# Designed miniproteins, single chains, part 96

Each design is a single chain, and the fold is of that chain. pLDDT is the mean over its residues in the fold that is shown.

## One batch from the design tools (miniprotein)

Design m3335
Fold by ESMFold2-Fast:
Structure m3335 (fold): chain A 62 residues (1-62)
Amino acid sequence: YDKIKEALEAEGYKVVNVPAEDIKPGMVDLIISGNTSPSSQNLAAQLEREWGIPVLYYDYDY
């Protein structure tokens, strides 16, 4: 996560930790989602589909 955060901030993105239910259209330019929760993945996919916000998935499972 930290490496992804640093890379995104270097590209000019603002990275914030926000509960998924508090995300609104135009609030963020990119969603970073861990694949550890089906509910979180489904919500991220819904936001990508409905609002066109890109989603970056990272593998957190070991």
Scores: mean pLDDT 61

Design m3336
Fold by ESMFold2-Fast:
Structure m3336 (fold): chain A 120 residues (1-120)
Amino acid sequence: SEEEKIVEAARHLILAAKYLLEAIRSKDEEKREEYIELAIEHLEIAKELMKDNPEIVELLEKAIEKLKARDYKGALELLIKVLELVKELLEKYIKDKELLKSLLEEIDKIIEELREEIEK
């Protein structure tokens, strides 16, 4: 269902954001590369789940390219845009109000952490 795809995409995007934050905060180059690979994997899964949303797909492709180029700040900016668009889709399609509230709160927290990292 559309609801299940959007919820699953949101979960993968949150995981990608968490791994990207760990990569940026890591002092170990090997661990940083490992976290970047995990972030890319979750972004690729989210892209497939969101294939019917061309604006989100384009932003995810650009975010993956930025990560491969080691432009972490550029990737953070693109990921924030994706998360904001996914929030709009969740509000439109999710009928479970408790699930919706939980996901929106987690996404808002992640967006704040991503914005804080850009300002450093």
Scores: mean pLDDT 89

Design m3337
Fold by ESMFold2-Fast:
Structure m3337 (fold): chain A 87 residues (1-87)
Amino acid sequence: MRIPMPPLGETPTLEQLKAAFERAVATYLEDYEAGKISAEQALAALEAIRQRLLREMERLGVPEEDRAEFEAYAERLLAEAKARLAA
């Protein structure tokens, strides 16, 4: 899956990072609902993407407050995804 990222050398905005993760969640839930992947595969992929985005934010010097907000937001989306995958 390809996630839109800002150009090399630019700090991503919080909104861009939230949008990228929302897109990932939507894509993996659609693949699960279509029977293409298991719930475990979907959750593992989303967790890997979340961790990657957090590492990139730290590497690019995104402010701690924005990183904390993204982490909380991503945790909420993952919890919602887990509920949908369990239903």
Scores: mean pLDDT 78

Design m3338
Fold by ESMFold2-Fast:
Structure m3338 (fold): chain A 74 residues (1-74)
Amino acid sequence: MPSLEEIVEENERKLTEELLKYIKEHVPELDTPENRARVRRLARDLVRKSAEERVAEGLPLKEPVLLPSTVTIS
């Protein structure tokens, strides 16, 4: 089984890509280098929290994107 750190790193990368794609497609005015750095940080924090919650509930960590239920992108 991949470690929590491995899952966080992989899903942080994938979530960052998806969030940056969303920004570029829906709010391109926010696609700045400063916001890209902020998105990476937020993605890592969100993925780690979601992974820890899944581990606490005994759920598998094989999801490509892990998001807490309180996050909505719309």
Scores: mean pLDDT 68

Design m3339
Fold by ESMFold2-Fast:
Structure m3339 (fold): chain A 86 residues (1-86)
Amino acid sequence: MDEVLKKVDEIVKKKPKYIIVPHSSEPTSSDIENKLKSKGYERVKSYVFGSIEERNRKLEELKKEYPDAVVVPNTGGLSISVFKKK
């Protein structure tokens, strides 16, 4: 939990890359999103998938497409949110 939140703080100080949040863990994807918004990030895209395989493929594409953004897959399922600093 604390390690993921510390990583968010480090990403805010450095050029953002990506965050992967473990399934069913705390902090949740919502906790991560709220922390990013408090640091001046906004959600620019959101995706929903029919399978984990589709999600993982899109996650790799998004890391390449948005190398300076933060990519947050949800803790329990088949969605990804992309955050960029204003």
Scores: mean pLDDT 64

Design m3340
Fold by ESMFold2-Fast:
Structure m3340 (fold): chain A 61 residues (1-61)
Amino acid sequence: SLEDLLRESIDAILRMAEQYKEKGDLEKAKQLAETAIEFADRYLSPEEAERVRKRAEEILK
């Protein structure tokens, strides 16, 4: 479904954010995490968007 594709895309973006943080590219990691949050806020339920936001915040710690 389109929703499943969106969830998969958000997961991929968050995984890329983790990889860039591991490489020390904090600016790219932040940009990707913010993109994932924006996608979740726009296309997912409020509960799912909150989970994405928390995961993104954890990555950026």
Scores: mean pLDDT 87

Design m3341
Fold by ESMFold2-Fast:
Structure m3341 (fold): chain A 75 residues (1-75)
Amino acid sequence: AEPLSEEQRKELRERISEIISQLSDDPFVTLALSVAASSRRLLSQEEIDFVVSLLKKNGQDELAAKFREAVEAVR
């Protein structure tokens, strides 16, 4: 797990916060995204797949794609 720079952490937080702003009242999905946004390291593929699966189960396929873009932007 490679540590993120301050700029990478800011980019990840801002992109995931935008995703959270588009969710209606789902506290579990919001919590999972908030944990991801607070990461000080690159997310593992397993962590990414977990959040994507959670968003897709909630019918949020578009937000799942945006989440993948957010994590790829900081790689």
Scores: mean pLDDT 79

Design m3342
Fold by ESMFold2-Fast:
Structure m3342 (fold): chain A 93 residues (1-93)
Amino acid sequence: SELEKLKAEIDRLLKEVERAVENKDIQGVSENLARLGAALNRFGEYATPEELKEILRKVKEVLDKALSVLPENHPLYKMLKGLKEALDGELER
């Protein structure tokens, strides 16, 4: 199903983001977050609000983990913190 394919792609992209964070690869993080955003937009077209919130919670977990291991003065930290704040606002809807 299209939803199952999108869920698998999102899970893969989350792992790629986590790997790029571990490698301090700013370009890799940026590229995979852009792909993740596109996949989430497509997923939102098919998913229920509840399914979307579940996926967004997984995204938040990956962002929280990344923020816990990065120094606050790292460029990746600032970028991921901004994304986390935007995601927290969306999850409150």
Scores: mean pLDDT 81

Design m3343
Fold by ESMFold2-Fast:
Structure m3343 (fold): chain A 69 residues (1-69)
Amino acid sequence: MVSDSSLKAAVRSVFESHGKSITDEALDLLVKIVGQDVSKLGPAVNRLLEHVGDRKTVTVDDVKEVLGK
């Protein structure tokens, strides 16, 4: 549980460093899809950043479309 909270905070920080925000629902889904395999996290974040482009917010719909869940 604590580990999931730390992972969510880290992912949010990465998006914020790129001038983006991510919803709590999108973060929850992303962490669920990636699980404990941190090697999948980088590719997933990069795909979401490319998908969102100029938009400021990553949503659960974006995660579903890009990662298929």
Scores: mean pLDDT 76

Design m3344
Fold by ESMFold2-Fast:
Structure m3344 (fold): chain A 81 residues (1-81)
Amino acid sequence: GEEEHFYRLMTEQLLAAIRALEAGDELEAEIHIGMALIVYGVAKLVLGEEVAEEILRRALEEALSQSTNQEAGDKVRRALG
């Protein structure tokens, strides 16, 4: 369904952002965070804020689970909050 589509897109962008930060590419990370926030904005319009926030939370948890770099994870969390 639409929830799974938004979850996949957000997870892909957040994971790409973390990997860019691990590689030292701050600009690429900012682009991917921005793309995740655009997807989140569309999800809020389509699904409502509560469902969209839950999808973003799960997507962030999934992306962070694939990295052991706490600094990169913390940077992504701050950019989303």
Scores: mean pLDDT 88

Design m3345
Fold by ESMFold2-Fast:
Structure m3345 (fold): chain A 94 residues (1-94)
Amino acid sequence: SSKIEALEKAIELLDEAIKLAEEGNLEEAVSLFLGAASEVQYLLGKEDPELSRELSELAHRAEQAYREGNVEELIEVLKEARELVERKLKEEKE
């Protein structure tokens, strides 16, 4: 229950982050993504170390894209994070 709720909320936050990045609000987009990633890693990281590792890598890429002002790369990273979280959500619902 709490895992499914956290993953569903992470997808909602990632959808908002993608919209913010597309609107040029990169700081808020990265902030929302980092918050969502941290919550997922906290709840699932011990159970799924690969998910935690992949989210950490995506978080690093997002921060780098933000520092470089690379909007296209940030949007790509956020979409990859959304796909990763969505795959995990489908696994947890099965």
Scores: mean pLDDT 87

Design m3346
Fold by ESMFold2-Fast:
Structure m3346 (fold): chain A 74 residues (1-74)
Amino acid sequence: MSPAEQVIEEMRERLEEAVRAGASREEVERIILEGQQRLDAVLRTMSPEERARAYARFEEMLREFAERHPEVVA
């Protein structure tokens, strides 16, 4: 996996674990913010095309997570 894909996958796993543990909306928002900061740092060294692709994947992962757990993300 690319470094960006690794960050997105790690964030997805953390979000799923947090929800299973009964995490609050605030804790979920913190995990998303921390993951986005890590993703941004990785993307600084990538091409514009790779950055666009990684952000599309990140947004898709968040959308799917929000659809499954709207009460935690909305």
Scores: mean pLDDT 80

Design m3347
Fold by ESMFold2-Fast:
Structure m3347 (fold): chain A 88 residues (1-88)
Amino acid sequence: SMEKERRLEELVKKSRDILIGYAAALRNKEKYGEELEKLKALNKQIATTEDEKEREKLLEEATELARKIIEEEGATEEMMEKIIEELK
C-alpha cells in the first residue's frame, strides 16, 4: 500500500540520518561522548522493543539527536555520502 511504502521511505531516511550522525560523532568523540552513549541506548531499545508505537518514538528521538550532531558538525550531503562509504 502507499502508506506502507511511505513508512518504509521515512524509516530508511531516519536510519540513514542516525548512521551519519553516529559516524560524525565518532569522528569527534571528545565532544559527543554523551550523545554517542545516548544513541547506543536508543538503538538498543529500538532493536529490542516489540511495540511499534514505542519503536517509532525511540526512532524519532534517535533521529533528532543524530540530526543535531549533523547540523553542529556542518555535515553536507557530500560528507554524509563519504561517511556511508567508510562504513561499508
Scores: mean pLDDT 78

Design m3348
Fold by ESMFold2-Fast:
Structure m3348 (fold): chain A 81 residues (1-81)
Amino acid sequence: VKLSDEQLLHRMRSLFRMEAEDIVRRVEEGEEVDIEAEREKIIQSATDFARTVYGASDELVEQIREAAEEEFERAKRRIEE
């Protein structure tokens, strides 16, 4: 069964949440992590996968990027409190 754009976006959002939570844990454990660099690396991997494997449009790629930014902003807020 082919995933719809909405289904793919939902799966990507879940992945971003997991990745963001892992980065938060690493920072809490005292690891020197460039959160912005790690975020961009994850976004690039996800958007490249969507483009090359799924044939995602620029619009869908932008939605995937926005989803990642939302999940990382939420995780970063937890550290910066």
Scores: mean pLDDT 78

Design m3349
Fold by ESMFold2-Fast:
Formats: structure tokens, sequence, C-alpha cells
Structure m3349 (fold): chain A 76 residues (1-76)
């Protein structure tokens, strides 16, 4: 549903903002909640959270930027 994609977009943008601020614990919390709330995107959110937890912040940012681009295209 477009409503799920819209919610996932807000969560991804929020997590990306926290990562860019160095607020990794807040980013992980947003990503884990998004994985529970948006089942269509759960694996992408889990993978992003795992990247942050393993110190692969650049990989997490790249994954979230790709997800945001996907969601924006889906909502257009």
Amino acid sequence: AKAEAHGALIAAETALSYLRQGKYDEAIKVLEEAAKRYPSYAEQFKKAADYVKSGKVDEAIKLLEELIAQLRAELA
C-alpha cells in the first residue's frame, strides 16, 4: 500500500538524519521499529541496522539512500 511506503520513507529519512548527526543509537532504534512496522521493507531496515551495529555506517547510509530513492519513485 502507498501508506506503508510513505511511512517507510519517513522512517528511512529520519534514520539517515540521525546517522549523519552521529546519533547511532537513535538511528538503530528507528530502523528496528521500522522493520517491525513496514514488513515490505523489513529486510532492508534490518540490514541497515546491522550495518550500523557493525560500524559500517557508510554502507548503512548508502542502503538508506537507495531505499529512499526507491520509495520516492514508488510514491510518484
Scores: mean pLDDT 88

Design m3350
Fold by ESMFold2-Fast:
Structure m3350 (fold): chain A 85 residues (1-85)
Amino acid sequence: MPQGTLHLVTGDAEGVKRLIEEVTGVTVEYAEEDLESGLKRVTLTVAGFDGTVEANAEGVAGMSREQALAAARALVAQMEAASAA
């Protein structure tokens, strides 16, 4: 079954997961690894997408809701582009 994978480094892995779920309307599975910098290495698995995207995000904690949603939409667009490859 098609499953898209997104790899990223972020300070708020759960916030990113929640925003991707809000944008896509599907449940997102994630795995996270704490980095010594206080950031997390995150792998997100999204149903209905295929392919792999690598991105860096400095978390959503310092962003407005509008900025955080825009960032989530940009990540979803990258996953859609990867799925079309």
Scores: mean pLDDT 67

Design m3351
Fold by ESMFold2-Fast:
Structure m3351 (fold): chain A 85 residues (1-85)
Amino acid sequence: MEEKIKNLERAAKLYKEGAENAKKLSDQFKTEGDRKASELIAEGKLDEAAKVLADYQARITAYENARKKMESLAKKYEDEAEKLK
């Protein structure tokens, strides 16, 4: 039983770390997208700026979805470990 609890807690920790990494990548893409769009806006290239923001928003959304999935799995494994105590 103790070994099973430890394995579930390790799985939860792994998914939490994955979720934090996905958040960091999402934050990085937001910063990069905003920077590139700002440069294009300063040049008067509004349509190109809008396209850059859309392309980066797709990447951000993908990592936010991955984060939510990993957070859900982490909670599931934490709840399973807690029930065994």
Scores: mean pLDDT 86

Design m3352
Fold by ESMFold2-Fast:
Structure m3352 (fold): chain A 85 residues (1-85)
Amino acid sequence: SAEKVKELGEKIIELLEKNKDAPQSELLKKIEEIVKESDVEEEIKEALLQATKLLVSAYSEGKISLEEAIELLRELTEYLIEELE
């Protein structure tokens, strides 16, 4: 459901904000656990996980800010919700 996708996206964002100083590998493991435990469609899980991995890599390399990564993830979550109606 759209509500579950929104909840998953917000949980990922919260994890990024709380663990901004954590090693990338530890942060990604926590994100993978939240995604696996979520009750959303596998296609949506894969999309959110792949996007989050790319964004985490980008800000870890200094290519974007954490704030920009969070905003991009929020935009993706809204897009996925729109597709579910």
Scores: mean pLDDT 81

Design m3353
Fold by ESMFold2-Fast:
Structure m3353 (fold): chain A 65 residues (1-65)
Amino acid sequence: SSEALTIATYNEILKAVEDWVASTPLPEDVKQKILAKIEEARKAPLSERSGLIRQIVEDLQAAKA
């Protein structure tokens, strides 16, 4: 896949998670941690974004449990 398509895909995933966090009643400290991870993923090198997105998903799963 082209790099542009990969970047667009990661941006869509991060936006979806950010929108979900904004619309979901979560403790403020949990929201802040997830939003900080999203911002980190947006600024990270492309090669590291997949790993950071995985960590965000794992943090969300833990928050739901």
Scores: mean pLDDT 80

Design m3354
Fold by ESMFold2-Fast:
Structure m3354 (fold): chain A 63 residues (1-63)
Amino acid sequence: MLPTPEERERLIAEAREKVRQRAKSLGLTDEQIDAMVRTVEAQLRRLIDEGKVEEARALIDAL
């Protein structure tokens, strides 16, 4: 149920990219974008570590 380390990093990278693109389009500052990215990354790492890959994917798709 746990993803490979490579898959975990790909999911996190995908989420970081989506959050940055979305936040940039909303006119947020780089500091605000970094804060949002850290928050989402922490939530994703938690879900992935708990084996909730399906929930992690759904969160990324909702970004």
Scores: mean pLDDT 79

Design m3355
Fold by ESMFold2-Fast:
Structure m3355 (fold): chain A 86 residues (1-86)
Amino acid sequence: MKFVESLRKYLENVIDFEAKRRNLTPEQVAVAREAVDRIVKLLEENPDITSEEIRKEMEEWAKTLPPELREVVLSISDLVKLILDM
């Protein structure tokens, strides 16, 4: 299967698991899914993009969000960096 498709499904499963475990709000779940969409788009548009570049893009976007939503975006970004750096 294509790597990007597998990554999206994995991240969506992580979001569903964490939403139940941490009792995330609908707004936190929505922003987590938006983070996945943004990361997938970055990887599809530039397959040579580094984990550091993805992290920087996510940090920049997170700065525009309310503090309660920033943590969710950064958590997804950290997980993707771990996967890409394997």
Scores: mean pLDDT 82

Design m3356
Fold by ESMFold2-Fast:
Structure m3356 (fold): chain A 79 residues (1-79)
Amino acid sequence: SAEEIQAGIEEMERAKEIAEELYKKGLISEEELKRINELVDKGIEALKAGDLETYEKYKEELTREFGRVAMKIVEKQEA
């Protein structure tokens, strides 16, 4: 539905906001920020095209990227 597509777009845009905040805090590189932004943009394109399979693929890849970032942050902050 149009409401489900809009909710998916808002979720993707939220991921972009989180990545920008992490970059401002020096927790991710410019290359990592660019990668996340590219995945968000591709996910939104897929949603607008009604391609839910491609959207789920990019959403999964975003989840993996954020997981990797979180692990890296924890490792750097361990005493």
Scores: mean pLDDT 84

Design m3357
Fold by ESMFold2-Fast:
Structure m3357 (fold): chain A 81 residues (1-81)
Amino acid sequence: SMEDYIKKAEEYKSKGDNVKAGYYYFKAYLLKYPGILGPLYYTRGASPEYKERLYRQIAQKVRDFFNTDIPLEDFVQGIKS
């Protein structure tokens, strides 16, 4: 399951679809570390600025874990999908 998501992420990255690649890397990460969703779940009343910072922090953790060169902004958009 995690390996299948990583393969999809790599396929989309190879096609230049960095947003979908980021989405599938995030799904792979969630299978190993589902707790990363906790902060997002409890930010429903938070400011847009706080949520944006949180999405960027999550994107950076996932990006670093997979050692990928996908731009952070595309990764953030993928996670928000």
Scores: mean pLDDT 82

Design m3358
Fold by ESMFold2-Fast:
Structure m3358 (fold): chain A 67 residues (1-67)
Amino acid sequence: SSLQEEFERLRDRLAQLIREALANPDVAPARLEALRKAARLMEEMLRSGVVTPEQIAEIRRLLAEAG
């Protein structure tokens, strides 16, 4: 489904942003917090097996805040 495809794309983006943040010793705490929140939400979605438009919107918001 389109939602599942968007979820996988956002998951790949999260992984890239985490790698970039870990490569920066002076990364802003707020950026790390946003990435942690996005990772936690995605983990909860993977555990539940449910992907909703509202959860996708929240992940998009958090990733925008992080990058």
Scores: mean pLDDT 86

Design m3359
Fold by ESMFold2-Fast:
Formats: structure tokens, C-alpha cells, sequence
Structure m3359 (fold): chain A 113 residues (1-113)
């Protein structure tokens, strides 16, 4: 395996475990590597087992930056898209991410206009 990808996965997992611990919730973790514009992104998907809330953390291997790639519900809408997570949970995740030095820009993109 690429040592940079393994380090990225380790960093994302540490962040995910801290978010889960601070929220007091059990999570399932899934990792993927995505190619985008000649750049490799490591995506970690956290699913909160109790309520099906899904959180995506993205590490850009070019700059090592971790961003909040999405917060939503495992429950799909009529179009097959993820429903929005409860605003209180989304806000709490964003606050924890900000304290860990993660950019929460993507969470604002998921909010209803």
C-alpha cells in the first residue's frame, strides 16, 4: 500500500473516533480512495448505528487538509438522495470538527436554503 494513503487513513480514523467518542455514539467506518482532477482523496464514511446519520470526512493527499465532506441521514428521499441530518446533530459535529482543526465548509452546503 502507498504509505501516504495509510497515514491519511490513520489520521481520518483518529478524527472519526474522537467525533464518535465526544457524541457518545457507536459508529461503523468505511474507507475509500477517490481520484479527482489528478489528485487522490481519502474518504472516510462514518455511520452512527443508532440513528443512521452519515458523516463523510475527506483528506486531500496534496495538502493533507481534512474537510467535512458531508453530514446526512442514511434514510433516502424520494429521489434516492440522503435526507438532511437533524440540525442539532449536524451543528454538534461541525463544532467538534472545528475544534479538531477540520474545515466545516461542506456542512453549510448541506443546509436547507
Amino acid sequence: MDERIEEARRRLREVAERIAEELGRKVTLEERVVESDGNRLVVLTMTFEEDGIVVKLVLNTRDGRITLGGVGSEILDERGFMKAAPKEVEQRIAEIAARLGIDPESVEGLRAA
Scores: mean pLDDT 68

Design m3360
Fold by ESMFold2-Fast:
Structure m3360 (fold): chain A 60 residues (1-60)
Amino acid sequence: EEAKKAYERFKELIKKTGLGEAVKNMSKEELDKVIEYILENNPTEATKRFVERLKKLYEK
């Protein structure tokens, strides 16, 4: 679904441009989908920490 597609695109952007640029190149809605996908499919301590930082970068 959309969440998986957003996650794949996000990973490719990180590889090419880095985390900050990847976040800037995605909408808040897309980033919310990325977070949801990560937490549903790969809920590790590292990904949870990453998600918290990601939310702080784009929240409001």
Scores: mean pLDDT 74

Design m3361
Fold by ESMFold2-Fast:
Structure m3361 (fold): chain A 107 residues (1-107)
Amino acid sequence: KRKELLKRIDQLESGIKRLEEELKKETDPVRKAILLEMLGDLYQQLGDLYEKLGDLEKAIEYYKKAAEYYQKAADLLEKSNPERAAKLKAKAQEAEKKAQELEQKLK
């Protein structure tokens, strides 16, 4: 299954590049928040895949990246949609918790 996991990683990395290019062109804060949440979701999936590969250090890095993107999305929506911002903050905290759990395994 290692070859299948590596192919998924390549697909996610390609998706991340596309979303980063879209994010650079986006001016609407609601649409930016959607793109940032999607980036968080892709980095979360990268964390999961590297964890399955046993690369815990990379898994930690990608879970932290996911948390950063979710937090940025939440910050953009805080004043206009506080309920959605709260849900995005919860996603950020969950990703950060996964990183902390893996850091504890590395000791």
Scores: mean pLDDT 88

Design m3362
Fold by ESMFold2-Fast:
Structure m3362 (fold): chain A 100 residues (1-100)
Amino acid sequence: AVEEGVRAGEEGYKAGKEAKGDEGAREGGLAAARGGGAVSDAIPSADKEGQERLREAGERAMEGGLAAVKAATGRRGAVSGTGGALAGMGAAFEAELRVK
């Protein structure tokens, strides 16, 4: 459901923004990646309004991943945060391109 994708994207955003230190950044980045994945999974079932909401949720997951990168004090957190940012960005891009 679109609502689940939107919720997961927002949870990824919150986890990334709350990330502290390398381990926190790793966990925040993984949450952002899960958010981006959930958004992507919801895209095929969404109408135009749902696609717009999922685009925003993907952008939120991307912001969470980027916040996790900024919080990272080592490579583990930076890699995880980058993965989360890319997952959110990819989901947002896919949603923006789809017309149903």
Scores: mean pLDDT 83

Design m3363
Fold by ESMFold2-Fast:
Structure m3363 (fold): chain A 84 residues (1-84)
Amino acid sequence: MKEELKEKALRLLELAQKEGPEKLSEEEIEELREVAERLLEILEKEGVKQSKLDHIRSVLEAEDTVENRASLLMYAQELVEYLE
């Protein structure tokens, strides 16, 4: 479980660090949503704090956050740090 969480968090970080336009492509947005949804599922099963679940849900629902690489980078970094 922890390894899968870490891999998903690192995948979000990888997407955020990818060189390219400031806005994510439609395909990158879809991939991000799939990864975030899976992270939410695993975190719920592990009994992680409600505040972290709410944060991931916000990412899933907020187009602005998902489309902006800088915002995504901040969220991905926070999630990776949480899992350390």
Scores: mean pLDDT 65

Design m3364
Fold by ESMFold2-Fast:
Structure m3364 (fold): chain A 88 residues (1-88)
Amino acid sequence: GKEEELKKFLEENKKTIDEIIERLKALGITVDSDISVLEEKDPKLVEKIGELEKKVLEMLEKLKDHPELRKKLLEFTVGRLINALKSL
């Protein structure tokens, strides 16, 4: 079902999200950082973030009739990235 599909999506993308978070932290990127700094320092990281965004948007469309699963998807993807950028 859709819940199992979401679980597989999160498992398959966990390493990519972890790598993005680690690289953002290594660059000193925070919620207050100018996005142009990220593009200048690591354009390949910007590409990885863009690819992840496209995959998340595709999964959100597949989950359009499942608001609880959409919320869970966002919490474990975008929410995790935002929370990491707010940490010291």
Scores: mean pLDDT 80

Design m3365
Fold by ESMFold2-Fast:
Structure m3365 (fold): chain A 77 residues (1-77)
Amino acid sequence: SAEDKAFARELAERGLEAARVAKELLETSDDPTVVTAAKLLAIGAAVDAELALRLDPENEVAKEALRLAEEVSGARV
């Protein structure tokens, strides 16, 4: 539905922004507290991205958000 796609877009955009912030924090700080916060932010971004993909499986922003969140959290091997 249009409502599901609109909500997916909001979740995807929020997730992508959170994943980008998490990546920048992880790349710019060696402080263990900041690294932990970045990884938690990335986990939240992955949840938003997965929910967006359940509502709109073709959402490219959500796919990129999930990819980036998994990269930051170390979930991809």
Scores: mean pLDDT 86

Design m3366
Fold by ESMFold2-Fast:
Structure m3366 (fold): chain A 65 residues (1-65)
Amino acid sequence: SVEEVAERVSRQTGLSKKRAREAVSLALEYIKKGNMQKALDELKKRGLSDAQAQLVLSEAAVLLY
């Protein structure tokens, strides 16, 4: 579920659970549109590091498989 993925992201990145949920939801929207680069850019614009953004994308992508 999105909540379980957000909890994992929060633990791995140090982001709050709220910020992790918002990041996962945003990543899912752009992944569904086929635009991984825009997902990364938007996450970084919201204050995530490149490493945090990459992790969010990897965790969110698992929800679509």
Scores: mean pLDDT 84

Design m3367
Fold by ESMFold2-Fast:
Structure m3367 (fold): chain A 107 residues (1-107)
Amino acid sequence: SHMIEEIRKLGEEAIKALREGNYEKAIKAIEEIAELVKKETDPEALKTAIDELLRVAEEAARLGALEVVEAVLRALMEVLKVSTDKEVILYAIGAILRAIGLILDLE
């Protein structure tokens, strides 16, 4: 899927930007994933977005980048809003709870 390829590329871009200390660029990549998700109904593409967003959140938390973890939480909530598939909804809820846990650990 072209959408899955674009989502994965944006996730890789966010991770690279985080490691370079460019949090603004990482947040922009996360926001672009959220915009792609708003146009998507394929459960596999939505699950890929959740996986990439969680990968970015874990890296951001490791680096102490609270604002980037918060951007991931916002993007995961956008995934939840557009999801109609039960499996995707439950996966998104689990991801949101994990992101909240990362935010609390950084305080």
Scores: mean pLDDT 88

Design m3368
Fold by ESMFold2-Fast:
Structure m3368 (fold): chain A 86 residues (1-86)
Amino acid sequence: MSVSSLLKELDLALSSGNADLAISVLEQLTDKADSIPENEIPNVEEAVDRAFSYALQTKNEALKKAAIDLDVKLGVRDLKRAVDRI
């Protein structure tokens, strides 16, 4: 599945209150974090923020963890790229 397709599925999951689907999409994005195109990273980061906010509002710890796991993976990816340029 493409990143754009996963982001659309995440938006649908959050809009419909389907936390299980949202977690599944976030896990798929985490697995693909190193291969996400640089131009898609801002869209993924915005999606993480939305998922995290929804998790806090619904007190869903599993969704909160999935959002944090993806955010950490994106941060590690950025750090690796910065170190490789130095």
Scores: mean pLDDT 80

